Designed miniproteins, single chains. Designs and how they scored, part 108

Each design is a single chain, and the fold is of that chain. pLDDT is the mean over its residues in the fold that is shown.

## One batch from the design tools (miniprotein)

Design m3747
Fold by ESMFold2-Fast:
Structure m3747 (fold): chain A 95 residues (1-95)
Amino acid sequence: SFFEQAIRQMQELIDQYLAGKLSLEELLDGIESILDELLSRRDTLSPEQQSHVDLLRLLVQQARDALKNGDSYMAKLYLRQLRDAVRNTLAELEK
């Protein structure tokens, strides 16, 4: 499904960030772009998939706000929650 491909692409971006190939800003930009495409197709998503998109979108916004405020601690905390949310969603899709 398009949702599954989108979550896999988010995980690939996270892996690139962890490998030092992307900055945090580039990671957030990439994930936001994928989320925007999912939101443009929101009517094709199940209620559970919509809930996952809403959570990921909130975490990206919170990470960006923390970065803009110079709060590196909160930015890293929201990034960790974002990473966990993407990984958990992907694990559910691989059942």
Scores: mean pLDDT 87

Design m3748
Fold by ESMFold2-Fast:
Structure m3748 (fold): chain A 80 residues (1-80)
Amino acid sequence: SETEKIVEEAIKELENKYNYIKPKLSEEEQKILKEGVENFKKELREKVEKGEKLSKEEVVEMIDKAEEETQERIDELRKK
């Protein structure tokens, strides 16, 4: 489906971004980022399996939200 293509392309871009950022982070921050990426990949794939239709714009908005939530978790860790 078109949605499946959009989702799998977005997942590849997200994994590339993760690999680029990972070496700049502490081990604890890397764990948070990895968990965020894996959870988001699972969520997107589950939406495809349920037959949900997603536009490229909707997927980008979901990625932006997931990145913001992951950054908030990293920022919270840094305050401890």
Scores: mean pLDDT 81

Design m3749
Fold by ESMFold2-Fast:
Structure m3749 (fold): chain A 59 residues (1-59)
Amino acid sequence: MDAAQQQAYQQGFQLGQQGLTPDEAAGIVARQAHAQGFSPAEVARVARAAQQGAEQGRK
């Protein structure tokens, strides 16, 4: 897991703690990554990490 994936997971975790759904957290991170010039594959990868983080953060 690279640094971008780890950061996305942590961001997702924080968003989940705030009550956002995993899909909402993934959408936020995907939009940020796209705005930063990430490729579609990289966007999908960090979005998945954020989704997993948010799922854990909601617990």
Scores: mean pLDDT 83

Design m3750
Fold by ESMFold2-Fast:
Structure m3750 (fold): chain A 76 residues (1-76)
Amino acid sequence: SEEGVERVVATAKELGLEEVAELIRKLAELVEKYGEDARTPEMEELLKELEELLLKYALEHGDEEQRELARKKAEE
């Protein structure tokens, strides 16, 4: 939902995750334009960038289990 996207973007910005907020907004705009089932190269690249930022966040701020999972995912 549009409301949900705006709330998540606002929360990410408040947490200092400006890059995450920007990627979520761009992805939401592409989903609105092409539909949620579309897998354009631009969508795939944005999802990859978002995953990399989330893994970095988990490594810096996560608990031991989250950090171990992030290390494993980064090696894939």
Scores: mean pLDDT 72

Design m3751
Fold by ESMFold2-Fast:
Structure m3751 (fold): chain A 55 residues (1-55)
Amino acid sequence: SEIEKKVNEVLERYNKAYLEEVKKRGNKPMSKEEVDRRRQALTEEMAKVREEMEK
């Protein structure tokens, strides 16, 4: 349950950062490659949170 809360916090931070980045670009969307890169980073951060909580 605590792992779930931490994972959700990471997801919310990612979503907020994405929206702010799009806003900085004059509401122009990121490329698919940029979105995929950020999705990979999110996946890795969530995996680290799970690993750290299991420690």
Scores: mean pLDDT 78

Design m3752
Fold by ESMFold2-Fast:
Structure m3752 (fold): chain A 98 residues (1-98)
Amino acid sequence: MTEKLIRAARLALENFEELVKKINEKGKVTPSELAILRATAKTLIDLLKQVYEKSEEGKKLIEEAIDRLERMIKESTIPEVQAILKEAVDELKKILEE
């Protein structure tokens, strides 16, 4: 079960990165895309929190996710996307403090 949860979290991270990449390549974001991005970020955070609670690998996976999200912040030129990414990083850092 835990292995499936870890795979789900990794897939969610990859899907989130792909969504951010597509938005950045367009150079613009719609309200609908922002809503999808927020929902996808919430799903990713929820999955990573579950991995952290159930597996010793959770801390390393969250640290990897933070590093990847911080790179996406640096690569994005869209303020609304950067804000969502920063909020996701802050939420993940809070999980590591618990």
Scores: mean pLDDT 85

Design m3753
Fold by ESMFold2-Fast:
Structure m3753 (fold): chain A 67 residues (1-67)
Amino acid sequence: MLTEEQWKEIEAALYVMNAYLAKKAGDYETAAKWYRKAAQIYRDLGREDLAEEFETLAKEMEEKAKK
């Protein structure tokens, strides 16, 4: 059976995938929300490097959504 940590890693990966699909569809607001959710899970897992990367991607998507 998968551990809670492994389930969180899977959840984060699914959020990143959802963000990518939203980005490809031009839905930058939705993409930003998914990247932020993924970043929070990576912070909970102690993966600060990944958390910062996805927070940066979320901010980029938010800027694109303003256009």
Scores: mean pLDDT 83

Design m3754
Fold by ESMFold2-Fast:
Structure m3754 (fold): chain A 86 residues (1-86)
Amino acid sequence: NPELEEVLNKIRQGEATLSDLYKFKVTLKKPVKSPISDKLITKGIRLSSGKVYSASDLYNYIKNHPYEPIELPNGKSHKEYEEELK
C-alpha cells in the first residue's frame, strides 16, 4: 500500500503521528500476535508481507529504529527472525 509506506516514512522523519496510522487499521476475524510485541490484537495494520501489526508497535518501532526496515527479507519481522536464530 503506497499511502501506508508514505506515512511510515513520514514517521521516520518526525512528520507524522500515531493517529495518521489509524486510517489503515483493519478489524480481524481472529486475534493475532503483533510481530513486534507479541501482544494479541483484534485490530491492526497489514504490511506488504500480509502480517498484521499493532499501530502503536509500528509507531514506536519506527521512532526507535528510524533507519531499519520493519520487515526483514521473506516478510519476517525482527522479532520472528530473532526467534528463528535460537
Scores: mean pLDDT 73

Design m3755
Fold by ESMFold2-Fast:
Structure m3755 (fold): chain A 89 residues (1-89)
Amino acid sequence: MVQVEDSTAVIRDADGAVNTITGSAGAKGVKNLNYVVTAGARGIAPPDTTEEDSVFKVTVENQEELMALSVEQRRARRTIVSTLKYTEL
């Protein structure tokens, strides 16, 4: 599920985890997160292009595991998102 207010949205995973995004977006992140954790994400990546300016980390456990699927990328930059928090659009 996803909720948007002002310029910040909170995405709740189907597994019971929550994530935060900035701006407005659909519930794709939530659905993709659950699918990724179960099947293995490959095309899902946070909108963070090797930017170390905004060091915001994942706020939920499920999201953490999802990022684990892209350990190579996460470790390369060590930054999850350049937005307010960890976000997936």
Scores: mean pLDDT 36

Design m3756
Fold by ESMFold2-Fast:
Structure m3756 (fold): chain A 76 residues (1-76)
Amino acid sequence: SKLEELTVRHLAEMLGVSEEDAREILEAPTMEEAAKLLEEKTGKKYSPREVAIKFTAARLIATGDVLDEELERKRR
């Protein structure tokens, strides 16, 4: 979905990883596995709670971007 693509972009920026790596992290079956993938890719340890917070933040920012894009589409 459009929201998913934007969430991946924002997550990649937040974590300092590629969009491809951010997709892998988002597709992890658990937050614990997501945290492990993050540690492997960045060298930084994250708790599952911290990963969940970053996922939520990326989703919220992406939601704002979708709303802004819809406003621009209505004006242009």
Scores: mean pLDDT 80

Design m3757
Fold by ESMFold2-Fast:
Structure m3757 (fold): chain A 93 residues (1-93)
Amino acid sequence: SLADRLIEALNQLIVHAIQNNAEENLIAALQAISTAVYALQAGDEALAERNLALARELAEKTTEHKDELLAIIDAVRNRDYARAIELIEQMLS
């Protein structure tokens, strides 16, 4: 599914961020986004909302890739998984 592709892309970006010593807030924001996508697949809208809110707070504290993180969060919130994948793939390039 498109959600499964998004989870895979998020996991690749998390690994890339860790390997490149990215900001802790960036890594934590990506992990919160991943949890939100899993929650949405399980039908847990409340858990998804809490994790998207957490991801936004963490993204607002980043200096690197803040705008890209916020765009990914908005895409997931809107269930635009294709856009979220596109943004993640651009960050991996």
Scores: mean pLDDT 90

Design m3758
Fold by ESMFold2-Fast:
Structure m3758 (fold): chain A 75 residues (1-75)
Amino acid sequence: MSEEEIRKKLAEYLLENTPLDEEEAEEAARMIVEWARENNIPLEAVYKRKEQLAAALRSVKDLSDVRKVVAAIVP
């Protein structure tokens, strides 16, 4: 699966499973993908954690905390 495809699928999942709006879901997905690339984490491994990521993001009020959430779930 391509990086763009995984980002779009993550954004769609977050939109459906969190209170984030479309723009926030797309930005969160972008941040998650960028963090994974910076830390040499396979994007497929991140996508497999989408349920845990969505659950954690439901408690986040600010997108600036997205990177902290990802780091806690995907070591």
Scores: mean pLDDT 78

Design m3759
Fold by ESMFold2-Fast:
Structure m3759 (fold): chain A 81 residues (1-81)
Amino acid sequence: APPSVRELMDLARALAAWAASRGATLTPVAQEGNTLHLLAEGLSDAELEELVARARAAVPGARVTVTELPDGSRLITIEVE
């Protein structure tokens, strides 16, 4: 079964804690149904790749999209089928 809204929010907290351990911030900015939007600031490209891999491992089959914003922050979208 696809993860619930609570499972997505628990994932968001786990990813935010991981990012904080790297000196970065990861802020949940929106959640709509099975889609979670996270704003990532202060992650290197390698750390961002690791974050995406962790998200995919935690939610198998999720679509994880990274959008680079003009200010250099990254919007991470996690969408579950």
Scores: mean pLDDT 80

Design m3760
Fold by ESMFold2-Fast:
Structure m3760 (fold): chain A 69 residues (1-69)
Amino acid sequence: MITLDGSKLSPRARALLAELEAAMRDPSVTPEQVKALIERAKAEIEADPSLSPETKAQLLGFLDLALSQ
């Protein structure tokens, strides 16, 4: 079970993860839409200079895992 420390996330990263969780739980959202949201979140996380390398690695790993499910 992967747990993310929400206090370490920027407001933007937190919002993107919340959108992704909502999309993954919504049966009306297509797998293609979920993949697009994950790819957008990965790009935003990689481009965020406020995140530590460790936090980026954890978030990117979580998103890669979500893509495989």
Scores: mean pLDDT 70

Design m3761
Fold by ESMFold2-Fast:
Structure m3761 (fold): chain A 80 residues (1-80)
Amino acid sequence: MVRDSVIDGARSAISYLRNGRVDIALLVLRTSRRLSRQIPDRQVGRQVQRQLDRAIDRLNQGDVDGAIRSLQDAIRTLRS
């Protein structure tokens, strides 16, 4: 399911960020962002895409902890 793939992507990105691998985390997040457009629930899809965009923006600013929080929010949205 597309939701499960986006959850796995967000979890993988959090793991990479906790291990200092920002480069790989960004690649994973860009893939998850593209997959989020395929979520059938339009409201959930838009909310998750905004949360993933926020995580990417935070990483570009060097805010790793903020990015992890945004990804945890995305996972919570996808599981609801």
Scores: mean pLDDT 86

Design m3762
Fold by ESMFold2-Fast:
Structure m3762 (fold): chain A 85 residues (1-85)
Amino acid sequence: MSVEELTERALKAAEEAVEYAKKYRELKADPNTSATKFAAAALNAIGAAVEAQLLANRLKAKGAEEAAAEALALAREAGFNVEIS
């Protein structure tokens, strides 16, 4: 996989993490939403954040540290990562 392909996939995963985290917060604020629905959104956000972190590590290994840092910064905006959730 090229650096360009890894960068695209890492940014996409980070964007998905942010989107699912936003959906989780919206569902959690809705009193008519079941716990199962917002839990599913949280799990999807965590999964996407983990994928972004793994792809960012691969970018660092290829010397693309700036692209890796950008993807990680975006993923952190989600507030869900493998350590914090």
Scores: mean pLDDT 75

Design m3763
Fold by ESMFold2-Fast:
Structure m3763 (fold): chain A 74 residues (1-74)
Amino acid sequence: MLAAVEEAIREALKDFSKEIQDFIIELAKEGLKASNTSVTAQQARDFAEKLRETYNEEELEELIKKVKEELEKL
């Protein structure tokens, strides 16, 4: 399950930095833990493709920074 989600995200974001790929994978893993729900590889791929279509690498890095700041408040 998690390995398929990780592979789907890495494939969708293969032209982005490893740091971006790793962060999105960790978000997907934490989401799975919090919701106690299975995320399919297809859903993970769709999410990663949506991010890629919406944001360039610099914009994603800024979003990741903001998300990390918000998570530290929790």
Scores: mean pLDDT 70

Design m3764
Fold by ESMFold2-Fast:
Structure m3764 (fold): chain A 86 residues (1-86)
Amino acid sequence: MKIEASASLSRDAAGNLVYTLEVRNLGEPTQVKITIKVEGKEHVSSVMLYKGERILLTHTAGASPATVEFTVEAGGKVVARLTVSA
C-alpha cells in the first residue's frame, strides 16, 4: 500500500490548539482506520480512500498544551504513527 500521512499543529482565533492529520492514498483503493489518542482518550474514524484521494482530520483541543498521537492503519497494518506535541 502507498499511504502517506503528515500532521501539523496550529491555533485558532480563540487560542485553541488545532491538530490536523492529512492522509493520502497513492495506491489501490483501501479502507483506512485513523485513531486519534489524546490524554488517554481514543477517537476512531474509518474512511475508504481511492487512488489519489486525501482526507484531512482535525482535532480541536483547549488552549492547554497536549500530546496527540495519530495512528493510521490500512489493510490491518499500521502504516503511519505520528506524534504532535504543543
Scores: mean pLDDT 80

Design m3765
Fold by ESMFold2-Fast:
Structure m3765 (fold): chain A 87 residues (1-87)
Amino acid sequence: GPKAERAGLAAGSAAGTVASNGGSIEDTMKVGYQGALLAGADEKTAKIAGERSGRAAYEAHQRGLSPGEVTRVAMKAAVEAAKEAGA
């Protein structure tokens, strides 16, 4: 739903930016979590969205994807995670 999409997009955008700038997996997960919270996600949703967006962004960057592709992959992972948490 709209809440899951908003939380996931915020988490993925934050994680994608940090990963593309060479951030660690821990830093990308943390920033994804913070992004989801700022978008109004509850603690449970923010933790899962942050973990999945951070991991996806970090792995995409390690594979040499562009910053735009890293952010897209992170957003998709975070939105799906937020839907799972909110269902």
Scores: mean pLDDT 87

Design m3766
Fold by ESMFold2-Fast:
Structure m3766 (fold): chain A 84 residues (1-84)
Amino acid sequence: SSGYESLLESALELAEKLAKPVAEELLKKTGKKEPAEKVLEEAKKAAEEAVEKVYAKEITPEEAVELIRKKVEEAAEEAKKEYL
């Protein structure tokens, strides 16, 4: 539905905005695309999972935003520790 598509698009946009600064830092510091791409991919997966959980009635939209933030933050921290 258009509602689902709109929510997914918003969630993906939020995840990208949160992950992009970390991905850019990793690219600049390592000169490698792989760690940056990994962080962006994890962010995308977090957004998709959060939207699915909202539609499965497992979490609220507000909880979905917090889940995305937490998972992106965890992925960013892991990547920085591994690659920086």
Scores: mean pLDDT 81

Design m3767
Fold by ESMFold2-Fast:
Structure m3767 (fold): chain A 69 residues (1-69)
Amino acid sequence: MDAAELAREAARALAAGDEAAAREYGTKSFQKAGGVGKGETAGQALLSAYEAAKAAGDERAARNASMGG
């Protein structure tokens, strides 16, 4: 749950245009999912978590825009 919540926060930051916050939340999400911030593994983990967060944020932003929110 914690990792998923952090990924959702990263997605929200991306929707707001705050890329720095999105990167930070994405990194923390991966670490909580059992990833370790260690050199090469941290790079691959960050990329995966970041892409997941971007996809979630984009979908949420599109839905809210369509609903007139």
Scores: mean pLDDT 60

Design m3768
Fold by ESMFold2-Fast:
Structure m3768 (fold): chain A 94 residues (1-94)
Amino acid sequence: MSLPSDEDLEAFAADLAATLATLSPAQARNTLQGVADMFLRELEEAPTREEKEKLRERALRFFDILASRAPPEHRPLVEEVRREFERRAEEIIE
């Protein structure tokens, strides 16, 4: 799937934040890991380092927006998934 535009990223983050509020911690973690894995797949499929860097920046921007919109109780989980994504993305780009 293609990464959304900046406007679509804000809409997607808002919708996901609302969804997370209805989920158990385990379900929220699985949902966030699924989203991170989607971004990582797109990163792996990108043909050039430049495209990988742009996709990484867009995914990190998404997680930052999501963290700002998520309920306080879910923010640590969003930040944890963001850090894990950043670490794994670095391994793919290097």
Scores: mean pLDDT 80

Design m3769
Fold by ESMFold2-Fast:
Parts: sequence; C-alpha cells; structure tokens
Structure m3769 (fold): chain A 96 residues (1-96)
Amino acid sequence: EELSAEEYFELAKKAYARGKKLFEEGRYEEAIEEYQLAISYLLLALSKDPENEEAWELLVEVLRELAEAYEKLGKDKLAELIRKIAKEFEEEKKKK
C-alpha cells in the first residue's frame, strides 16, 4: 500500500509513457488522465525524496505535455496556466 520514492517514480514514468502514446494517437482526453496520474506519482516521489533531480525534470516535462494536450482540446487558458506552473517547478530545480 505505501510505496517507496523509487516505486512512485517508476509508476510516474510508466504513466507518462502511456500518456505520450495516447497523445500521439490523438486521444488527448485519455493522455491528460495519464499525465495527471504521472504528476500525482511524481509529487508523491518528490515528497519522499525532494533531492531527486530526475523526478523534478520529469515533472516539468509532463506538465508541458499536459499543457499541449489541453491546447489540442482548445483549452488555451488552462494550457497557459499549466505552462506557468511548469516554469515555477523548473526554477525550484535550479534554486541553490
């Protein structure tokens, strides 16, 4: 039931891979569900291991893909908001 940071990160990568495949197939609503699942797993992984740089990088990547999927559905304002969130997480990764 309770998973390790590494297990959550692996689940996030698998969800992201499924989301990318759905996006390539034009199945944007289903891609969004998988991207949201990947983000949830990444946040759980980072809550257990906030120093995992690869998890922060993947979170930014998934958020940008999520924004693109929303844009494909004509949800341009939501896509813009998600891109702003992605930028904030990218800045946190670079913070020293």
Scores: mean pLDDT 87

Design m3770
Fold by ESMFold2-Fast:
Structure m3770 (fold): chain A 98 residues (1-98)
Amino acid sequence: SLEEEKRWRERRQKYRDLANKAVEKIDELGVEPEEVQRLLDKVREMLKNKAPAKEIIDFLQKEFGLSKEEAKGFVLTLAEELNMTREEIEKIDKEIDS
C-alpha cells in the first residue's frame, strides 16, 4: 500500500540520517584515512557474506565507538548501497533490535 511505502521510506531516511552521524563520528576519530577505509571495507565484506547483523554492529561499536543506533543506521544504509532486497534489509533491522 502507499501507506506502507511511506512508512518504509520514512524509516530508511531515519537510518540514513543516523548513518551520516556515524560517518561524521568516524571522521572525528583521528584514525589514519587508509586504516578507516580498510575497516569500512571489512564491514562491506561482512554484510556481503551475510555475517550475523549483531556481529557487524558489535564490530562498528568496538572499532569506531558508535552507538547501537548509529551502527544500525550505517549497516542499513550500506545494505541499501549493496542493492539488498527490502526483505533482507527488514530482516537485518529486526535482528539488530531482537
Scores: mean pLDDT 84

Design m3771
Fold by ESMFold2-Fast:
Parts: C-alpha cells; structure tokens; sequence
Structure m3771 (fold): chain A 100 residues (1-100)
C-alpha cells in the first residue's frame, strides 16, 4: 500500500538525516574536506527528492532514488572503509526491493 511505502521511505530518510547531521559537524570542523562536502550535498539532494517522491506518491521515482543512494553509500564504503556506509547501502537496497 502507499502508506506502507511512505513508512519505508521515511525510515530511509531518518538514516539519511542522521548521516547529514554527522557530516555537517565534520564539515564545520574541517571546512576544506571536499569529500565530506560532496557527501553532504548528495544526502541533502536525496532527502529533498525522497520527500518529493512521497508527496507525489511516485513509487518509481522513490525506487530509482533508493537505488541511487545505495550505490553512493557503496562507493563511500569502498573509499573510506566505514562500515556504517555499508550498512546504510544494504538498508537502502532492502527498502528498494520492498517497494518494488
């Protein structure tokens, strides 16, 4: 149902918001960290677009966005070794399958 899809998307947004807050603090401490700034911009755009998908009830847009952010998290995991990115990539992928 659309209500179940929206709930799953909100769960993903909650994790993105947590990562966003962490990266905002990192950027404040290290203003020249271009990689952290790129991650922050990617998360801000993903949150905005997922919110838009919820408002429009656009399941196909939501699926595409979840796949996209999962790939970005996987890239960040490979570059940093931070297991949180691996966990969040797997979570986003799982939610993408659930809304298919």
Amino acid sequence: SMEEVKKKLEEVIEKLEEDKKRLEELVKQNPNDEFAKEQLETLENAIKKLREAIEKEDVEMAKSLLIGIALEYQRWYKETGDERFKEHAEFAREKAVEVL
Scores: mean pLDDT 86

Design m3772
Fold by ESMFold2-Fast:
Structure m3772 (fold): chain A 120 residues (1-120)
Amino acid sequence: MEEKKEAKELINYLDGLIQTFEELRKKIREGAPKEEIDRELQRLAFTLQEMVERLEEFKKKSKNPELQKVIDEAIKFLQELIDRLNDPRFREMTPEERIAFLDEAIQKLKEIKEKLKKVV
């Protein structure tokens, strides 16, 4: 029962993260200043790092191999996002390239969420 509760809490965190990406995509589409978007992206990188740490704690406590596999996939993907956000070249991206990045991230996060729902 506790693992199902923890998995539901993790799904809620993924929902919050998806919403944050969707809000950023909206701001970029509406022409928000580059300085505002860069600040939001830096905040996002910190949020992703906190999520990775939380996922690692869930993995340590879980004895469900299928849940552990989904958590490992999520950690790997979030780490790839953090690495991309910390790349200096990311700051030189066009609004269109940034939107494409966020669209890919949203799609993958939704995929991970659906896999997590099927495991619990």
Scores: mean pLDDT 81

Design m3773
Fold by ESMFold2-Fast:
Structure m3773 (fold): chain A 97 residues (1-97)
Amino acid sequence: PSEEEINTEVLLALAEIAVTLAKKGLQRGDSEESLLRTVDLIERIADQIIATGNKEALEEIYRLVKELLDSAEKAYGKDSPVVKRLKEILERIEKAL
């Protein structure tokens, strides 16, 4: 694999870790403010994956963020700052697909 492919794999692994941490935070009943910090990390990773133009990586990060969005909507409701930011991230990923 190319260096670019290896970097994309690392970015996806970091995204999966960040999404897992966010989901665990939701299970613990963490504050929206605490989750926004993890969402900031997810956004930074998503933007780097978008910059690669790797369609398989874009599809995977879309799936991870969509799953987190569904969990966050159940925990905080559709008008939550966390939910709104996750929707914005999904829209940017979808635009890159």
Scores: mean pLDDT 84

Design m3774
Fold by ESMFold2-Fast:
Structure m3774 (fold): chain A 62 residues (1-62)
Amino acid sequence: GESEKLEELIKELEKEFERLKKGEISVDEFEDIAVRKYLELDSEELREKITELSKKALEVAG
């Protein structure tokens, strides 16, 4: 269902964030991935997770 899809998208975002922390992808690449996942499921929970990780991404890049 949608709850399972939400869990999968959040796990994928967290995996991509780990790649960002390792310097394997840029902040811009991470944001592109986040936008694509949000387009798959318009969810407030997913949007909140993206916001949280984007704030952390700025700390990693800055």
Scores: mean pLDDT 81

Design m3775
Fold by ESMFold2-Fast:
Structure m3775 (fold): chain A 94 residues (1-94)
Amino acid sequence: MEEIVKLSQEKIAEAQANRDRAEKNLAEAKQKGVSKSAIEKYERAREKFDQAYYTYALIPGASEEEAKVLLQRGEDLNAEGQRLLAEGEKEIAK
Protein backbone atom coordinates (compact mmCIF):
# COMPACT_ATOMS: atom_id res chain seq x y z
CA MET A 1 0.00 0.00 0.00
CA GLU A 2 2.80 2.49 0.80
CA GLU A 3 4.33 1.76 -2.65
CA ILE A 4 1.02 2.48 -4.44
CA VAL A 5 0.58 5.73 -2.44
CA LYS A 6 4.11 6.83 -3.43
CA LEU A 7 3.37 5.88 -7.06
CA SER A 8 0.12 7.91 -6.90
CA GLN A 9 2.11 10.99 -5.75
CA GLU A 10 4.49 10.55 -8.71
CA LYS A 11 1.49 10.08 -11.07
CA ILE A 12 -0.20 13.21 -9.64
CA ALA A 13 2.98 15.21 -10.35
CA GLU A 14 3.14 13.76 -13.90
CA ALA A 15 -0.55 14.59 -14.59
CA GLN A 16 -0.01 18.13 -13.23
CA ALA A 17 3.04 18.66 -15.49
CA ASN A 18 1.15 17.26 -18.50
CA ARG A 19 -1.86 19.52 -17.77
CA ASP A 20 0.43 22.58 -17.49
CA ARG A 21 2.05 21.66 -20.84
CA ALA A 22 -1.39 21.29 -22.49
CA GLU A 23 -2.46 24.66 -20.98
CA LYS A 24 0.69 26.38 -22.32
CA ASN A 25 0.29 24.79 -25.77
CA LEU A 26 -3.40 25.82 -25.81
CA ALA A 27 -2.54 29.45 -24.91
CA GLU A 28 0.20 29.62 -27.59
CA ALA A 29 -2.08 27.99 -30.21
CA LYS A 30 -4.88 30.51 -29.51
CA GLN A 31 -2.41 33.43 -29.65
CA LYS A 32 -1.02 32.27 -33.03
CA GLY A 33 -4.47 31.52 -34.50
CA VAL A 34 -3.51 27.93 -35.39
CA SER A 35 -5.79 25.05 -36.43
CA LYS A 36 -9.14 24.80 -34.58
CA SER A 37 -8.63 20.99 -34.57
CA ALA A 38 -5.29 21.34 -32.73
CA ILE A 39 -6.87 23.77 -30.21
CA GLU A 40 -9.75 21.31 -29.55
CA LYS A 41 -7.23 18.46 -29.00
CA TYR A 42 -5.28 20.57 -26.47
CA GLU A 43 -8.55 21.43 -24.63
CA ARG A 44 -9.46 17.70 -24.52
CA ALA A 45 -5.93 16.77 -23.38
CA ARG A 46 -6.19 19.29 -20.50
CA GLU A 47 -9.57 17.79 -19.47
CA LYS A 48 -8.11 14.24 -19.49
CA PHE A 49 -5.06 15.27 -17.43
CA ASP A 50 -7.35 17.03 -14.89
CA GLN A 51 -9.45 13.84 -14.64
CA ALA A 52 -6.27 11.75 -14.17
CA TYR A 53 -5.00 14.14 -11.47
CA TYR A 54 -8.22 13.92 -9.42
CA THR A 55 -8.45 10.14 -9.93
CA TYR A 56 -4.89 9.62 -8.60
CA ALA A 57 -5.65 12.01 -5.68
CA LEU A 58 -8.33 9.56 -4.46
CA ILE A 59 -5.82 6.68 -4.06
CA PRO A 60 -4.45 7.53 -0.54
CA GLY A 61 -8.01 7.38 0.90
CA ALA A 62 -9.03 4.19 -0.97
CA SER A 63 -8.92 0.49 -0.08
CA GLU A 64 -6.15 -1.57 -1.75
CA GLU A 65 -8.68 -3.00 -4.25
CA GLU A 66 -10.14 0.45 -5.03
CA ALA A 67 -6.61 1.95 -5.26
CA LYS A 68 -5.69 -0.54 -8.03
CA VAL A 69 -8.83 0.36 -10.02
CA LEU A 70 -8.17 4.10 -9.55
CA LEU A 71 -4.51 3.68 -10.61
CA GLN A 72 -5.55 1.91 -13.85
CA ARG A 73 -8.29 4.50 -14.56
CA GLY A 74 -5.81 7.34 -13.97
CA GLU A 75 -3.24 5.71 -16.26
CA ASP A 76 -5.85 5.29 -19.04
CA LEU A 77 -6.92 8.96 -18.70
CA ASN A 78 -3.30 10.17 -18.66
CA ALA A 79 -2.47 8.06 -21.75
CA GLU A 80 -5.51 9.48 -23.63
CA GLY A 81 -4.42 13.01 -22.68
CA GLN A 82 -0.86 12.35 -23.90
CA ARG A 83 -2.21 10.96 -27.21
CA LEU A 84 -4.39 14.07 -27.75
CA LEU A 85 -1.49 16.41 -26.82
CA ALA A 86 0.85 14.62 -29.28
CA GLU A 87 -1.75 14.72 -32.10
CA GLY A 88 -2.28 18.46 -31.55
CA GLU A 89 1.48 19.10 -31.58
CA LYS A 90 1.86 17.14 -34.83
CA GLU A 91 -0.92 19.18 -36.51
CA ILE A 92 0.78 22.53 -35.77
CA ALA A 93 4.43 21.37 -36.11
CA LYS A 94 3.91 19.52 -39.41
Scores: mean pLDDT 83

Design m3776
Fold by ESMFold2-Fast:
Structure m3776 (fold): chain A 81 residues (1-81)
Amino acid sequence: MEEAQKLVEEAKKALDEGNYREAIDHALRALEVDPSNPEALKILEEALKKIGATDEQIREIVLAARNGDVEKAREIAEKAL
């Protein structure tokens, strides 16, 4: 939990600063530690929307991350960028 919380804090700071790609990376790392972390999922979705990812891409990335397949989530996010 402590590791996930630190990553969530870093992701939120990046999102607030407009560093959306960095926010996505930190949110995915948080989900790697805690796949059900609701704050990390929210930050991930918001950052993906800000960079212009489609609703379908966002759904696929979130589903992969929630299923613990963070590697697949990263691959889809990289293709969306």
Scores: mean pLDDT 81

Design m3777
Fold by ESMFold2-Fast:
Structure m3777 (fold): chain A 74 residues (1-74)
Amino acid sequence: KKEELRKRLIETIKKFVNGEIADEFNEKLEKRGIGSNSQERIKILGELAGLPQAEIDALTQEDIDRLLEEIAKE
């Protein structure tokens, strides 16, 4: 369900912000050979959240920015 996918993504972003998954994130980024500011960073967050491929492909920087703002509130 959409709500379940959103919850997984939020929890993954919280772990990313807290550095809990930094090693896993960097390992995936290194395997892709892509710079840290590329679209691949967004896709890696979706992969770490366990999202279906269609949801990962639909993720945008704007989606991530909005979730980061929501997390930063509290």
Scores: mean pLDDT 73

Design m3778
Fold by ESMFold2-Fast:
Structure m3778 (fold): chain A 88 residues (1-88)
Amino acid sequence: SAEKAAKKRAEERGWLRNIQYIYASLQVAKELNPELSEKYDEYIKLFSTQLKTPEDWEEVERLYAWLRQNNRLANENEIESLVKKLKG
């Protein structure tokens, strides 16, 4: 149905927005904690496989700038939850 298709598209957009947010957060976290860079690089590489369009990367750049200005980052539980979902 049109309603089910719209709901699925909204869920897919929400998923992509979470990937963009986590990716931007990991880039900022890597800059703030260089000693954890190897762990963050593994996650960054994994999440980059989900960012397929120029528009996805433009949104990552916007989120990166916003996160740096607001000192807000995805927490470890948010990152681990999404990593498990991608690997499962």
Scores: mean pLDDT 78

Design m3779
Fold by ESMFold2-Fast:
Structure m3779 (fold): chain A 119 residues (1-119)
Amino acid sequence: SLEEMARELEALVVAGVEAVIEWIKKNLSPELAEAAIEILTSDVPTERVVATLAVGRVLAERGLSKEFSKEEFLEMVEEVARRLEEAVRAEWAEHGRYPGLFELLLLALETAEELLRKL
């Protein structure tokens, strides 16, 4: 389930950057792994980190990691990140709070799945 995937990713993030990088290297193609690691080791917004993990996890789940170019992967990450940023802004405007990591991961996974279904 997407909730189980979100819990898995949350546990990896809590374990630290090295655990996340190890998962990426084991589960993504070398090209996508390089792109993902570049994002995760850069000074980027949380929404982009979460989007990167969610897109990678869904591509791995569907066995599609080798079917996507680096450029296609980055475009999908950017779209998921953009939708997360909109959701974060809406939550702040309505409730004066930022979503938790699990909430962001779940939304990112749902968004990545939706985008892949439209391909």
Scores: mean pLDDT 88

Design m3780
Fold by ESMFold2-Fast:
Structure m3780 (fold): chain A 59 residues (1-59)
Amino acid sequence: SAEIEALKEEALAALRASLEAQGLSEEDIDRRVAATEATLRANDNPVVYRTAIAEATSR
């Protein structure tokens, strides 16, 4: 659904921003984001996406 797709995009964007803030290389960021996207796609659940966003935006 559009809601799930929006949450997925937000979760992946938050993860990418967190990894960039940690100083990871673009290649490492892309690899981790791709792995996370595969995991989230396997669950395809709003709760899982919201949890991923919260974890990525935590200190």
Scores: mean pLDDT 73

